# Designed miniproteins, single chains, part 2

Each design is a single chain, and the fold is of that chain. pLDDT is the mean over its residues in the fold that is shown.

## One batch from the design tools (miniprotein)

Design m36
Fold by ESMFold2-Fast:
Structure m36 (fold): chain A 96 residues (1-96)
Amino acid sequence: SELEKLLEEFKKLTKENPKKTLEALEKVIREALKAGDEVRLLAAQALLTIALLIEAGKYDLADQTAAELLKDAERNPELREALTEVIKKVIEEVKK
């Protein structure tokens, strides 16, 4: 799936540049809070958890958390779309 591929790219990018990835996610969280976009907020918070686990070297737990998030996204199309959009935005910001 596109989301599965994006999430793998997100995990790799986070390992290579954890500080910029965390800063990009914090920006998305702040924007979602101001907009009252609860689904985007939940998506960004889930990705922040994965990024923090990667920064801490907890790779197995990060992979398990990402797998559970993919299962949740399969059952929730709005969450899938929000995750896809947030990951794309984070990748764009970090690659600047």
Scores: mean pLDDT 89

Design m37
Fold by ESMFold2-Fast:
Structure m37 (fold): chain A 77 residues (1-77)
Amino acid sequence: QRESLEEFIRGALEVIKSAAKKGKELALKAIDAFVELLKEYFSSEDLEYIIELVKKEAKELGLPEELVEYLIEKLKK
């Protein structure tokens, strides 16, 4: 369901935000792991929807724009 997917994405972004407080390298590794998981379980069509959810949730969570851009670029690749 949409609600469970949104909660999952929010949880992952909160982990990335916490990692960023400890260091940029840890945040990038957390993003790489999250992207790999998403690409394994979701189709290209689902990933387009997930990109929009990531943009929304990351903005609400106050994630640095550089980290959001890196995540989205990795999802499109």
Scores: mean pLDDT 82

Design m38
Fold by ESMFold2-Fast:
Structure m38 (fold): chain A 81 residues (1-81)
Amino acid sequence: GRGEINEEKIIEIYMTKYGLSEEKARRVLEFLDLLSEAVEKKKLSSEEVDELLARLGAWLESGGPVSELDKLIEEIKKKLE
């Protein structure tokens, strides 16, 4: 759920658990916030949510560049239009 998440605590968890930089961890937060908004606004199907989460998981495992996560964020932003 949105609204009561300590942003800095989530950043710390992604940095420690997945070895992300602060920049990458903050981008993960932006992705999750936008995904939650799109789900609440019924802008994404269950299949689209599962695909986006799978792509985030693959990016976390690969240690890919922020630019790939930015592409996922832009896809969600377009759905919120």
Scores: mean pLDDT 78

Design m39
Fold by ESMFold2-Fast:
Structure m39 (fold): chain A 85 residues (1-85)
Amino acid sequence: MEKEKKEKALKEVEEALERAVELALEDLEEAEEYLEEQARKYPELREAYRLVREGAVAAAAGHEKGEYFGLLARLAGKVAARVAL
């Protein structure tokens, strides 16, 4: 059943994004490693991990948490669009 596969994929993507956000705020390298492992299963997550990394670097360097959350919103939208049809 394709619907079930989509549901599982979306859930895994959401969980990966949530963990990546938490990890990126604490440890950028751990977040990158986690997302790289997830990207091996879902190629779409390669762009996701890059956007999370860029957002985390911007937040750390410029204290731009607002921009960071904006970047993560775009990230979630892109990943959801690629996984869901």
Scores: mean pLDDT 60

Design m40
Fold by ESMFold2-Fast:
Structure m40 (fold): chain A 74 residues (1-74)
Amino acid sequence: SVAKKSLEFIEKLEEMVEEKKPREELFKLALEHVRSLLKDRASEEELERIAEDLVELIEENVENKKKVEEKKKK
């Protein structure tokens, strides 16, 4: 299902953020994923914006997890 593939993709992207992979590599993976789902339904500019927003959201989620871990460390 699309939902299952999207969850696997999100988990992979979160792992890459935790590993400190370059943002360019994260964006490339996100762009390939959104193209596979929305090909011919959105412009290239829209796909790139969606991919950038997705990477930003995942980076924020990983950062929030780090803040929770820092509080547990005390």
Scores: mean pLDDT 75

Design m41
Fold by ESMFold2-Fast:
Structure m41 (fold): chain A 80 residues (1-80)
Amino acid sequence: MPSLREQIEEILEKIGELIDEFIEETDPEKQRELLEEIKKLVAEAKALIEKDPSLSDEEKETLIYLLEDALKKLEELLKK
């Protein structure tokens, strides 16, 4: 089975792919569906990050902040 670090990396890669799809998408309904999928993966990534003993508290806080910041930016784009 993949390690927690490997699982986090796989989810982060998937999040990046979905963000790219979101930016290229012109249909607001499809963008909303992509945002919901990204939100689910972010929640999963946050849970794994908090469980990973190889990450310091500072690293965990930084990664979670970056994920939450990315979501806020995508939500603002969807409102336009």
Scores: mean pLDDT 82

Design m42
Fold by ESMFold2-Fast:
Order: C-alpha cells, then structure tokens, then sequence
Structure m42 (fold): chain A 60 residues (1-60)
C-alpha cells in the first residue's frame, strides 16, 4: 500500500526509528486499525500509528 509506505517513511524520519522498527510499528498499528474498523490513511489510523511510534521511540 502507498499509504503504508508513506507512514513507514514518516515514522522512520519523525521518530528516528530504524526501517525494521518503523515497519513493525506501522504493521502493528495498521492491524489494530483494521480490527477497529478505521479506514486506511484516516485520521484515526494515523493517530494509532503516531501512538505506537511514540511508545516504541520512548522504550527502545
């Protein structure tokens, strides 16, 4: 997905995570967003990605 590629790049650059960590964050948050019925690339999906990225960056 082009949206997921954009989110991985955003997470990597903004939170200074590795490519592997950024992929894992986006995959996990996007999986949860899908279960919750949040549309891919929606504000709520993006907020979940930001939340997971923030947690990873804090505790890594």
Amino acid sequence: SEVLTELIDFVQKTYKLSLEESRRVVDTASGLASVLGFEEGSTLHRKLVELFASVEATYS
Scores: mean pLDDT 86

Design m43
Fold by ESMFold2-Fast:
Structure m43 (fold): chain A 95 residues (1-95)
Amino acid sequence: LKESYEAGIELAEKIVKEAEEIAEKTGDENLKKLAEEIRKKAEELKAHLEAAVKATDSKEKAKHLQKAQDALGELMEAYAKMKEEYEKIQKKKEE
């Protein structure tokens, strides 16, 4: 659980950093909104992972792990949208 917790936090922070760098580099308002959404999902993931580690009850721990998995899925979807929109901007700039 601790190893999974640390890996999850590291992944979330890396995705947030990449998204914020893309938004800053492009100055695009849609990418800035996606970076904000990614940040929110990453914070939600981190909160549930932290709650799971601190939980003393097995049922409570399982509940938070499930919510962490849901948040991770949402984070990855937002990240995929960010990459797609960034690619569109790069292609338009090459025209």
Scores: mean pLDDT 80

Design m44
Fold by ESMFold2-Fast:
Structure m44 (fold): chain A 82 residues (1-82)
Amino acid sequence: AAMEEEKKKKEREIFIKGLIEGLKSPEVVSLEEAEKAAKKYEEEKTDENLYEAAKKVGSYARKEPSAASLIKTLKEIEEKEK
């Protein structure tokens, strides 16, 4: 059904936008804060919770040296979706 496909596309767009904003944000986000935001989205699956979870995960990933390759991959995905 088109409705399910449209919803998944919208969720994907929100997720990517949140991640990119997190990667660009100068805000310091801890792993615990990122995990709490992700858990909140899992319990309450709203667009707002998805965006906030993605943004906090992106901000945290930007601060982790081990996540540098993941950051590069996420930016490439965002550029392809433009």
Scores: mean pLDDT 70

Design m45
Fold by ESMFold2-Fast:
Structure m45 (fold): chain A 108 residues (1-108)
Amino acid sequence: SLTQEQVEEAIAILERDVAALLAQTTDPRVRARIEELAKKALEYLKQGTEESAHKAIAYGALIGAAWLLEQGRIDEAEAALRTVLELAEDPEIREEARRLLEEARRRK
C-alpha cells in the first residue's frame, strides 16, 4: 500500500501534468476526454493501494495518448496504447485503449 504522503504527491503531480496538457489542447472533445480520464486516475490514486496505483498509471498513459493523437503524434500514441493493452487487465481501461487505438488507425 502507498503512504498518505506518496498518494498526496502523486495527486499533485497528476493535477499539474494534466493542467499542462489541457493548456496545449484546443479540441473541446479531446479536452473533455482528458478531463474524464484524469478523474478516473485521481479516483484510483485516492484508494492508496498498489493495484489502484497501477490503474492510475494506465489512465495516465491513456491521457498522454489522447494528447499525442491531437498533436498528430500517431505512432507514439499507438505505442503507449499497446503498452496499456499488454499490462492492463481492467475491462474499462482496455475498452478506452481500444477506442483510442481505433481513432489512431483512422488518422493513418
Scores: mean pLDDT 86

Design m46
Fold by ESMFold2-Fast:
Structure m46 (fold): chain A 74 residues (1-74)
Amino acid sequence: SREEALQRVKELMERMREIFERLRADPGDDAAWAELVRLSDELTRILTEHPDDPEIVAAAVEFARLLQEAERLR
C-alpha cells in the first residue's frame, strides 16, 4: 500500500543517513557501500511504483544528494 511505501521510505532514509555517517568516518567501509547499493535499489523500486507521490519523490531527491556526497568521500 501507499502508506506502507511511505513508512518504508522513512526507514530507508534513516538507514541512508546512518550509512552516510559511517562512510564519513571510514570511506573504505565496503559493507557500508554494499548497503548503500541495496538501499538505492529498494528506493528506486518504490519510486517506480509511486512516481507522482511528492513525499516519495522528495525522499528520492534527498537520497540522491546524500549518495553523491558519499561518492565524493571515496
Scores: mean pLDDT 83

Design m47
Fold by ESMFold2-Fast:
Structure m47 (fold): chain A 68 residues (1-68)
Amino acid sequence: MSKLEKIERLLVRKYLAGEISPEAAEAVMKLLLKDPNASQQQIIDALVAAGVSPATAERIAAEIVSLL
């Protein structure tokens, strides 16, 4: 399974748990498809721009970086 597939599954789980919107999950996936080396801060910024709270964005971005 690719790193991107693992991240997609993580984002789907967060969406199903009500932690993020589908738009937030899509924003992160679009970022990583465009830039596979996106920094943790860029992932946080994408989540926050999509309406995720900074604290939740920081936690999810850390989980994503752990899968990269």
Scores: mean pLDDT 83

Design m48
Fold by ESMFold2-Fast:
Structure m48 (fold): chain A 78 residues (1-78)
Amino acid sequence: GSRNLLVRLTQQPVPAVTFETFVKEVEEVLSQFGEFEIERVDDASVLVTFESVESAEKAKEYAEKVFGNGAEIKFAED
């Protein structure tokens, strides 16, 4: 497994203010899974790096349930 999750909005291109709101929602949803770093990759994607593979796996499962069709969540390479 990977410690990195790529979280991408599945909707049409979003204004920056909407994406900033999405980043805050990602931070809030994932805060329960311990320490992580978040980096903006593009206009619709963030990379979230956890301290452990286990934390990333739990976070992915939970985030998929929370965001549903609103975001695509994938493991990214280290």
Scores: mean pLDDT 76

Design m49
Fold by ESMFold2-Fast:
Structure m49 (fold): chain A 87 residues (1-87)
Amino acid sequence: MLEEAEEKHKKALELAEEAERAEEAGRTLEALELYEKALEYYYEALRAKIKAEAAKGKADEEKLMAQLDKEYEEALKYLEEKRREAE
């Protein structure tokens, strides 16, 4: 689980870098799609990390998961709005 979280975090960073390059090149729709994918991988990585730390008694799983889910939903809505503006 932790190893999977680390791999997903790495993938999220790679996709975010690709998104930034696409945005700089004026490929706004491609950049938004890459940011959305990066966000999905980052969200999954953080969820796995929270579960692993909570299992060790180091984190409040319920509270941290609720906060993460809220932040992820807000970020997805932001990207959806930006995509509609770019189209």
Scores: mean pLDDT 80

Design m50
Fold by ESMFold2-Fast:
Parts: structure tokens; C-alpha cells; sequence
Structure m50 (fold): chain A 66 residues (1-66)
């Protein structure tokens, strides 16, 4: 997925780590339809803390496309 590919390329995450984040995000979006709920996940908040402002904007857009 584009979200997992982004996490691997931009943050150097392993495929397993990137897929775990992607699966958690997809589950919350499927359940709530709420991007802010997905961004509030502990695993996602940890990932966001390692991102630049521009990376956070791109990450948010990728979640909105799910």
C-alpha cells in the first residue's frame, strides 16, 4: 500500500513495522471513518513524533485516501 511504502521510504521502517501501522490505521478508518481517530492511535503518535512537518502532511493525505 502507498501508506506502508511511505513509512518504509521516509522513516526507514521495516516492511513488517510499516504494515502493522497501516493495518491499525485501516482498522480505525473502517470502524470510525475518522482520520483524527486514526492519528490518535498510540502507534501512529509515536511514528508522527519522528516525522517532519512536511512528512506529517503527506502521511495525513495518505490516510485520507484510504
Amino acid sequence: SELADFLMRELGMTEEQAQAVTDEVKAVIAETGDVEAALSLPIVRAVLSEMSEEQRERFRRLIEEL
Scores: mean pLDDT 85

Design m51
Fold by ESMFold2-Fast:
Structure m51 (fold): chain A 119 residues (1-119)
Amino acid sequence: GPLKGIKIYFLDETPKSLKEKAKVVKDYLTQKLKEEGAEILEDNPEQADLIILFTGVYNKDLAKPYKDKPKIVIAGIFSGEEIPNVLGTYYLPDAVKSDKLREKLYEDIKEKLIRFFSK
C-alpha cells in the first residue's frame, strides 16, 4: 500500500479518564494503517518514522524526547502551546462519537502521511 515501509509508533500520554477512548482510536488506526502497508511498532519509538500521540492536553512538553520526529496528535483538549513537527491535530472525543467521524479522521491522516512521505 501507499504507506509500505513506514514505521509508526503509538504513544499514549492520556489520563486514566481518556485511556479507553484512546484505545478505541488506536485499535482502529492500527488496523487501517497496516492495511496500507505501514509497520506498527510495539516498542522502540526512536526507530519510528512517525509518532501518533494520544494526549489529554495538547502542549509543547508532550513527546519532548521525540521533538524531531514527525507526529500526528489526537488530543482531549487544545492549549495555546505548539508541539514541534506536527502534521495534523485531531480531537479525541470526536473520533470516538461515531464510526463516520473516526473514518474521516483516518482518511485525513492517511492523506497527510502519503503527502509527507511521498517524493
Scores: mean pLDDT 81

Design m52
Fold by ESMFold2-Fast:
Structure m52 (fold): chain A 74 residues (1-74)
Amino acid sequence: SQEEIDENLDRVLADMEELRARLEAGLRLSPEEVEQIIKQLEALVEFVKKYRPERYEEVKKRVEELKALLRELA
């Protein structure tokens, strides 16, 4: 249902913000972990575009910011 998609999406966005905070606090990831996370984030954007296009711009912006940080710290 749309409600289940929104609840799951909000949880994923909260997890992304926690990861961002940990990275800014000095968490180090391997290049392999960074690549895997980036692939998951790109899959999330495509999922949102298909099932929740109304939230696409919000999610894409947050994903692009997190991807930039991940690439900078790799």
Scores: mean pLDDT 86

Design m53
Fold by ESMFold2-Fast:
Structure m53 (fold): chain A 98 residues (1-98)
Amino acid sequence: MKEEEEAERAFERVLAKREEAEKKYGKEYAEILEEAAELGRAIYFKDWEKAKEELKEAVELLEKLKLEEWKEKLLKEALEAAKKYKNEELKKYVESLK
């Protein structure tokens, strides 16, 4: 299937939006898009150590910006990914970030 190509294209689209977001909303919002793109790519490639690192960085950035609703949505999506891939380690890590 074309899942690998689709994942890379999704990542490229988010990176293109990073430059626009930086210009329109500032560097911190651009950093959120970049971290989200890196997290999504790590999940797709099942690089769970990279996924945990990117998730931590995204959560810390959202907490710094006081975007609690976005933090909750990100953690929910990460938990659903952990369930989909039956990754108990990622599930426990996500729960530790709440």
Scores: mean pLDDT 71

Design m54
Fold by ESMFold2-Fast:
Structure m54 (fold): chain A 70 residues (1-70)
Amino acid sequence: ASKEDIEKARKKMDEDVKLAETEGPQAAKEHEERFKKERDEAIKNGDKSLAATYAAGRDKVEAVRKKLEA
């Protein structure tokens, strides 16, 4: 992916992480699964930078979900 594609993906994921904080743990879990799927797709396409970006987004949203479930 281009640098612009990675920046666009990062901004979208940051927004989705913020939404997860307001939408509750079930919505956070759905965001986790979506980022996991996007990461796996990026890995299949050989895009390590994009895969790392989605992996970071998944980790952030998983942390939000665990905090909401605590």
Scores: mean pLDDT 79

Design m55
Fold by ESMFold2-Fast:
Structure m55 (fold): chain A 94 residues (1-94)
Amino acid sequence: MPLSLEESKELQEYLKNHIEEVKEELLEIAEERRARGDYESADLYEELAKLIPKMAELSPEEIHEITVKADELAKENPDNILGVFKEFLELVKK
């Protein structure tokens, strides 16, 4: 679901104060996925971890826009969760 502007502001503030903690949690998930042979998912979580500092620098308006686009993609592609995840990461990179 898309985040409201208020929720986007709360997420930005959380990320700014917990960048290293969030990165470590995502890398732990990536290692779990790799250990069970899910290499594609592991690679995506590692890429997301690298983007956390950039996400913390985004405005609440930019976070809101990205989550709206990601929600639309998820609704259009319910059977392609990894593809939606990849598109979300590309939206964050811009």
Scores: mean pLDDT 79

Design m56
Fold by ESMFold2-Fast:
Structure m56 (fold): chain A 82 residues (1-82)
Amino acid sequence: SELEEILDRIKERLDEIYKNNPDLSKEEFLERAKEVIDEIVPEKYKKTKEEILERLDELAKKKDLTLEELREAVLEILDRLR
């Protein structure tokens, strides 16, 4: 489906960001994730976009997560929207 293609493109971009930026902070990763989601998700999926962004904002409040755990949590959010 188109939604699955969109979610897959987001995951690919986030994986590339994570692998190519080993010194990336958690805040920088979340900001880049929001930018990727805003770029890729079209207006017709506004509700899905809002759900993703809301869950990312919830993750931003969790100070005990490592960057790896944060990345995994973001990927899980995307997987649950399929």
Scores: mean pLDDT 81

Design m57
Fold by ESMFold2-Fast:
Structure m57 (fold): chain A 71 residues (1-71)
Amino acid sequence: MESLLELGRQVAEIIRDLSEDGQRNAIHGLLSYLRDEGASREEIQEVLNTVVEIFKDQRLRDYANEVLETL
């Protein structure tokens, strides 16, 4: 759990310097990685919420929530 949240924080830091398409691609990459590692829906939700909270961008919040709804 703690290491997955750390990954979310690292991704959020990188995302701040990316284009909008790069930000969305980074979120998709994170989701794919978490699924491949066998993370539960709840663990994926916590990581995505961490990324969204750190980034504080409404567009990415809306996108992350949409991704969570599809899990």
Scores: mean pLDDT 72

Design m58
Fold by ESMFold2-Fast:
Structure m58 (fold): chain A 88 residues (1-88)
Amino acid sequence: MAKENIAKGMRGLAEQAEKISPEYAEEIRKAFEEMSKAQTPDEVDEAARRAIEVLRKAAEKTGKKGEFDSLIAIVRDLAEKKREILEK
């Protein structure tokens, strides 16, 4: 169930990112794929950092800071959940 919940969350984020900024959707999707395939807590942290950087750049370029701040919060939450699963 936990992996399924994380996968659903990542798909939801990708869909929202595509609606907010279609021009950055592919970069965001790739960052979420990195989080999905991460095998260690360190890999999760690195992938999450990359995803947040892409979202920050999109926010600066589009001016939609509030929308991207919400996505960044969800990325952090999903990264924490995956990290906990990998620590067990």
Scores: mean pLDDT 74

Design m59
Fold by ESMFold2-Fast:
Structure m59 (fold): chain A 95 residues (1-95)
Amino acid sequence: MSKEEKLREINLELTREVAKLVRDALKNGWSDEEFVARLRELAERYAKKVKEALEGTTEISDDELRRFYRAVADLANLVLKMLGYPDFKVPLPEE
C-alpha cells in the first residue's frame, strides 16, 4: 500500500471515529469533560498512526499532539453543526 493510500485510509477511519464519538456523546448524554477526554485519546492514537505512516515513527511531540487535537476538535465541531447542534463547541487547546 502506498503512503498516500495508507494516509487516506487512516483519515477516513479518523473521520468515522469522530462522527461515532459525537453521536455516542449526544445519545448517551456524556459530560463535556468525558467527551473531551475521549476525543483527546482518539487524537493521540491517530496522530501516532499518521506519523508512523509518513515518517516511520510513533514519537509525537506535545506541539504536534496539540495541533492534531485542534484539527480533530474542529472536525468534531463540524459534525455537531451538521447534526443540528451549532451552539455546542468542543474546547480547543489553550497552549
Scores: mean pLDDT 75

Design m60
Fold by ESMFold2-Fast:
Structure m60 (fold): chain A 103 residues (1-103)
Amino acid sequence: PLALIEELLEAGLEGAAFLRALYLYERGVITEEQLEAVLERSKAVKLKKVPEATDEDIIKAAEEALEKAKTEEATGKSNGVEVTVAARPRLEAEIRAARERLA
């Protein structure tokens, strides 16, 4: 049952490959581990194809996420749910890297 999924991944149809794997998993034909392996491969193929967002778009999205992370750090909650706050240093690093690329 995985042969068709391999062909779809080779053809660069990562979305179709994932949907077929999910369908087979729901039918009990493949294991959760096999589904996760297909998902990981699909993400790797997708990353190669994803149109590069402009550095400005990345900075804007990261700044919005950083402001949210600061609020979560101050309150210890996100939308009323307990949150582990560790995103801020990572977001700051991503903003810095994107700014260096714009320079």
Scores: mean pLDDT 58

Design m61
Fold by ESMFold2-Fast:
Structure m61 (fold): chain A 67 residues (1-67)
Amino acid sequence: SKEEILEEINKLGREIRELEKKAKLSDEQKAEIEKLHREAVRAVVEGDYETALKKVKEMKEILEKAL
């Protein structure tokens, strides 16, 4: 449901904030995360919660690879 997807996005957002404290990101990786964040916000505004979730998951993957 929409509510379940929004709950997952919120949970992933908290995990991303914790990973950002530990990750050593290149300028290229920082730019990609910023792009994905903008795309996720746009998707939420457009009501496309599945796309927003996909973008947030991609952000987490980049951060985990930079640990």
Scores: mean pLDDT 87

Design m62
Fold by ESMFold2-Fast:
Structure m62 (fold): chain A 99 residues (1-99)
Amino acid sequence: SPMDRLDAIAKQADAAYENRDVETLRAAIRALVDFARTHFPQFTAEVERTAREVMELVRRAEASKDQAERDRLLRRAAILVQATVTLLIMHLTVDERAE
């Protein structure tokens, strides 16, 4: 279901942050953009703007030699993915939210 796909993306982003896995975080945001293009054309532009911010945060984290800054940037990136998942879930129909 669309809800299961969004839940999977959210879990992927959380796991990426816990493991400091920037490639998995990039994969999660790309999956979220693809999901929006398919199910929420009205939100695609907003999701793509958020994706650009997430990708920039990940790039800055990879470039940083400061562990605290890397953690903060990756945490912010994961929070943005989670917030976008929540936004899309709120706009799913009752049938699309049913597990």
Scores: mean pLDDT 82

Design m63
Fold by ESMFold2-Fast:
Parts: C-alpha cells; structure tokens; sequence
Structure m63 (fold): chain A 71 residues (1-71)
C-alpha cells in the first residue's frame, strides 16, 4: 500500500511538472523571440557598419593605388 501511494505521488509530481513546464516553455519562447529580434537588429546594425568600413577601406585602397601609380 505505502509503495503504491509513493508511486502515485511520483506520477502526480511528473504530471504537475509537465504542465508547469509547458507554461514555462511558452514564456521562454516569447522571451526568446524578443531576445532574437533585439539580437537581429544589433547584428543588422553591426553588419551595416562593417559594410560601410569595408566600402571606405576599398575607396582608400584605390586612392592609395592611384597615388602609387603617379609615382
């Protein structure tokens, strides 16, 4: 009897954790999506800055090459 009661308590605890886990998972997914959007915006801004730096470096390299060609 005591062993069967303990097994039932363990099963109820597992079910309770599963239900609570689903709610926690839903909240975690919402927070994860918000975090992902912020990270995507930051990554996009960094990428734009990198593209601008690369463009300016290319322009500077071409300008240096032209100066060297005039020597």
Amino acid sequence: LKKKIEELQKKLEQIRKSVEGDEAMRRANELGEQRRKILEELASQVQKLMDEINKRLKELTEKIQRLLDEL
Scores: mean pLDDT 75

Design m64
Fold by ESMFold2-Fast:
Structure m64 (fold): chain A 75 residues (1-75)
Amino acid sequence: MKTPKEAIEEGIKEFVEGIVNNSAPKTSKALSDLVIASQLGEYEYAKELFEKIGKDKLTPEQYRVAKVTLESLKP
């Protein structure tokens, strides 16, 4: 069983990879996992990690849309 932080790290990585590869199934699964982690109080860690990784991997437009999506999951 993974720690909540390890689950967040994998979720953010899969979310970003899903966006880069235009994979709706991968993005949807990652978002579902991130919703659960957000409810467990790890939302701020997920947001910070996304901002760090997303800026390097995503276009400005992809980053903006993904950030809004992630912020909509805030508890």
Scores: mean pLDDT 74

Design m65
Fold by ESMFold2-Fast:
Structure m65 (fold): chain A 61 residues (1-61)
Amino acid sequence: KDREELEKELKEIAELYQKGEPASDIVKRINEIKEKYKDKFTDEEIDRMVTKALIEASKKR
């Protein structure tokens, strides 16, 4: 459940980045997610999931 919720939030952030949200705002949102999930996931795991979400958002179709 927590992993699915994290993946959903990261997908939403990746879609905002694709829509032209500033990189500084994206970084801020990612850092907020890292703080929210710090007891369940490592920063490295979250960064990996961010990369995956950005790739998937770029494919979109």
Scores: mean pLDDT 78

Design m66
Fold by ESMFold2-Fast:
Structure m66 (fold): chain A 62 residues (1-62)
Amino acid sequence: MRVRITAKEDLTGAGSPVLTLKKGESVVGEVLRETETFVDVLVDETGAVHRFSRSKVEVEEL
C-alpha cells in the first residue's frame, strides 16, 4: 500500500539511514507492516524501512 506519512511533530524515523522530519513535512513510500501503534514504511527518499509511531504521524493512502 502506497502512503504519504506526514509528521504531526518534529520526529526521527527509526531505521538506517536515519530520517528526520519537521512538523508538517511528508515522505512517501510503501507500507510493509502496520499495527495499532506503528507503521513500517519503505521510504522512497531513503530506500530504507523506517518505523513511525501512529500517534506522531498522519498516514494517507495514495
Scores: mean pLDDT 80

Design m67
Fold by ESMFold2-Fast:
Structure m67 (fold): chain A 74 residues (1-74)
Amino acid sequence: SSLEALLNLSEESRQLALELIKAVDAGDTEKVYELARELVEKGAVILVELILGVAKAIGDEEMAKAIEEAMEEA
């Protein structure tokens, strides 16, 4: 399950996910791209997918696009 994957992530990946959430809330597209890419490269894709889902749900199309582009380039 997605929750089981979250529980098995490193503290570093969890901290990066929190920073990604803060960057999304701040509207910092450059930082969102960099953090999302780093999380994917570290194998924490499930965290990036969850945050992307939230961005889409709240209608933040700019942040959602930045996350999707980062996932494609990682």
Scores: mean pLDDT 79

Design m68
Fold by ESMFold2-Fast:
Structure m68 (fold): chain A 73 residues (1-73)
Amino acid sequence: RREEAIEAAIRAVEEADASEAAKQAVINTLRNLQREGLSIDQVEEVLTSLSKSPDPDLAKAARAALEALRRAV
């Protein structure tokens, strides 16, 4: 279920050992993608891109979200 998978990803970001700014950026991105009605595959693609960010905190938060999303699906 798409909504449950995105909620799991948001919770994983909240628990990640990353800066609050990076967590909020990833959470806001997930909420925006959910509002736009993007598929799980499209959400995974965006999170995969963010996980390769040169910002280590942003990459870490995105990795936590991606792992949780993949486990929830």
Scores: mean pLDDT 80

Design m69
Fold by ESMFold2-Fast:
Structure m69 (fold): chain A 69 residues (1-69)
Amino acid sequence: SALERLEATYEARRDTMLEFARSLGVPEAEAERLVEETLRRARATYDPSRPAEPFLGEIFFEVVNEYGR
């Protein structure tokens, strides 16, 4: 299913997203929460016509941008 593809993409990219958030100075516990929030939002809003990887990346940057305010 489309959601299974999204979740597989998340698992493949989780460590990269965590490393990116930490590189911005986000503490480890908060970085983990941002990555979890990314999956939560992506599951709720995913358009199956879109490739999962770019979509997940867009949601991740939205979540990170909101944290940086």
Scores: mean pLDDT 85

Design m70
Fold by ESMFold2-Fast:
Structure m70 (fold): chain A 87 residues (1-87)
Amino acid sequence: MKLEELKEHIERAREALRARDLDAARESLKKVFELLKDDPEARRKILEAGRQAALEALKAGQSDEDVELAGLRAMVEAAEEYLESQL
């Protein structure tokens, strides 16, 4: 796996979330998961982080859009932590 390519897609996902572009954030995260295809443990941790954050937002009565944003943000943060662990 090329860490530079992983970093680029994580940064794109972060910028998309900052702009509230959910479609762009989903596409960038899809590329992150494609780059992590040979690391099922990393993929699992990122997915679980997103699911946990989305569930907590849902329980707090947030809107559907805010629930999705919470999940996507948690996935980006988990991917950033993974990238830092590889450097």
Scores: mean pLDDT 84

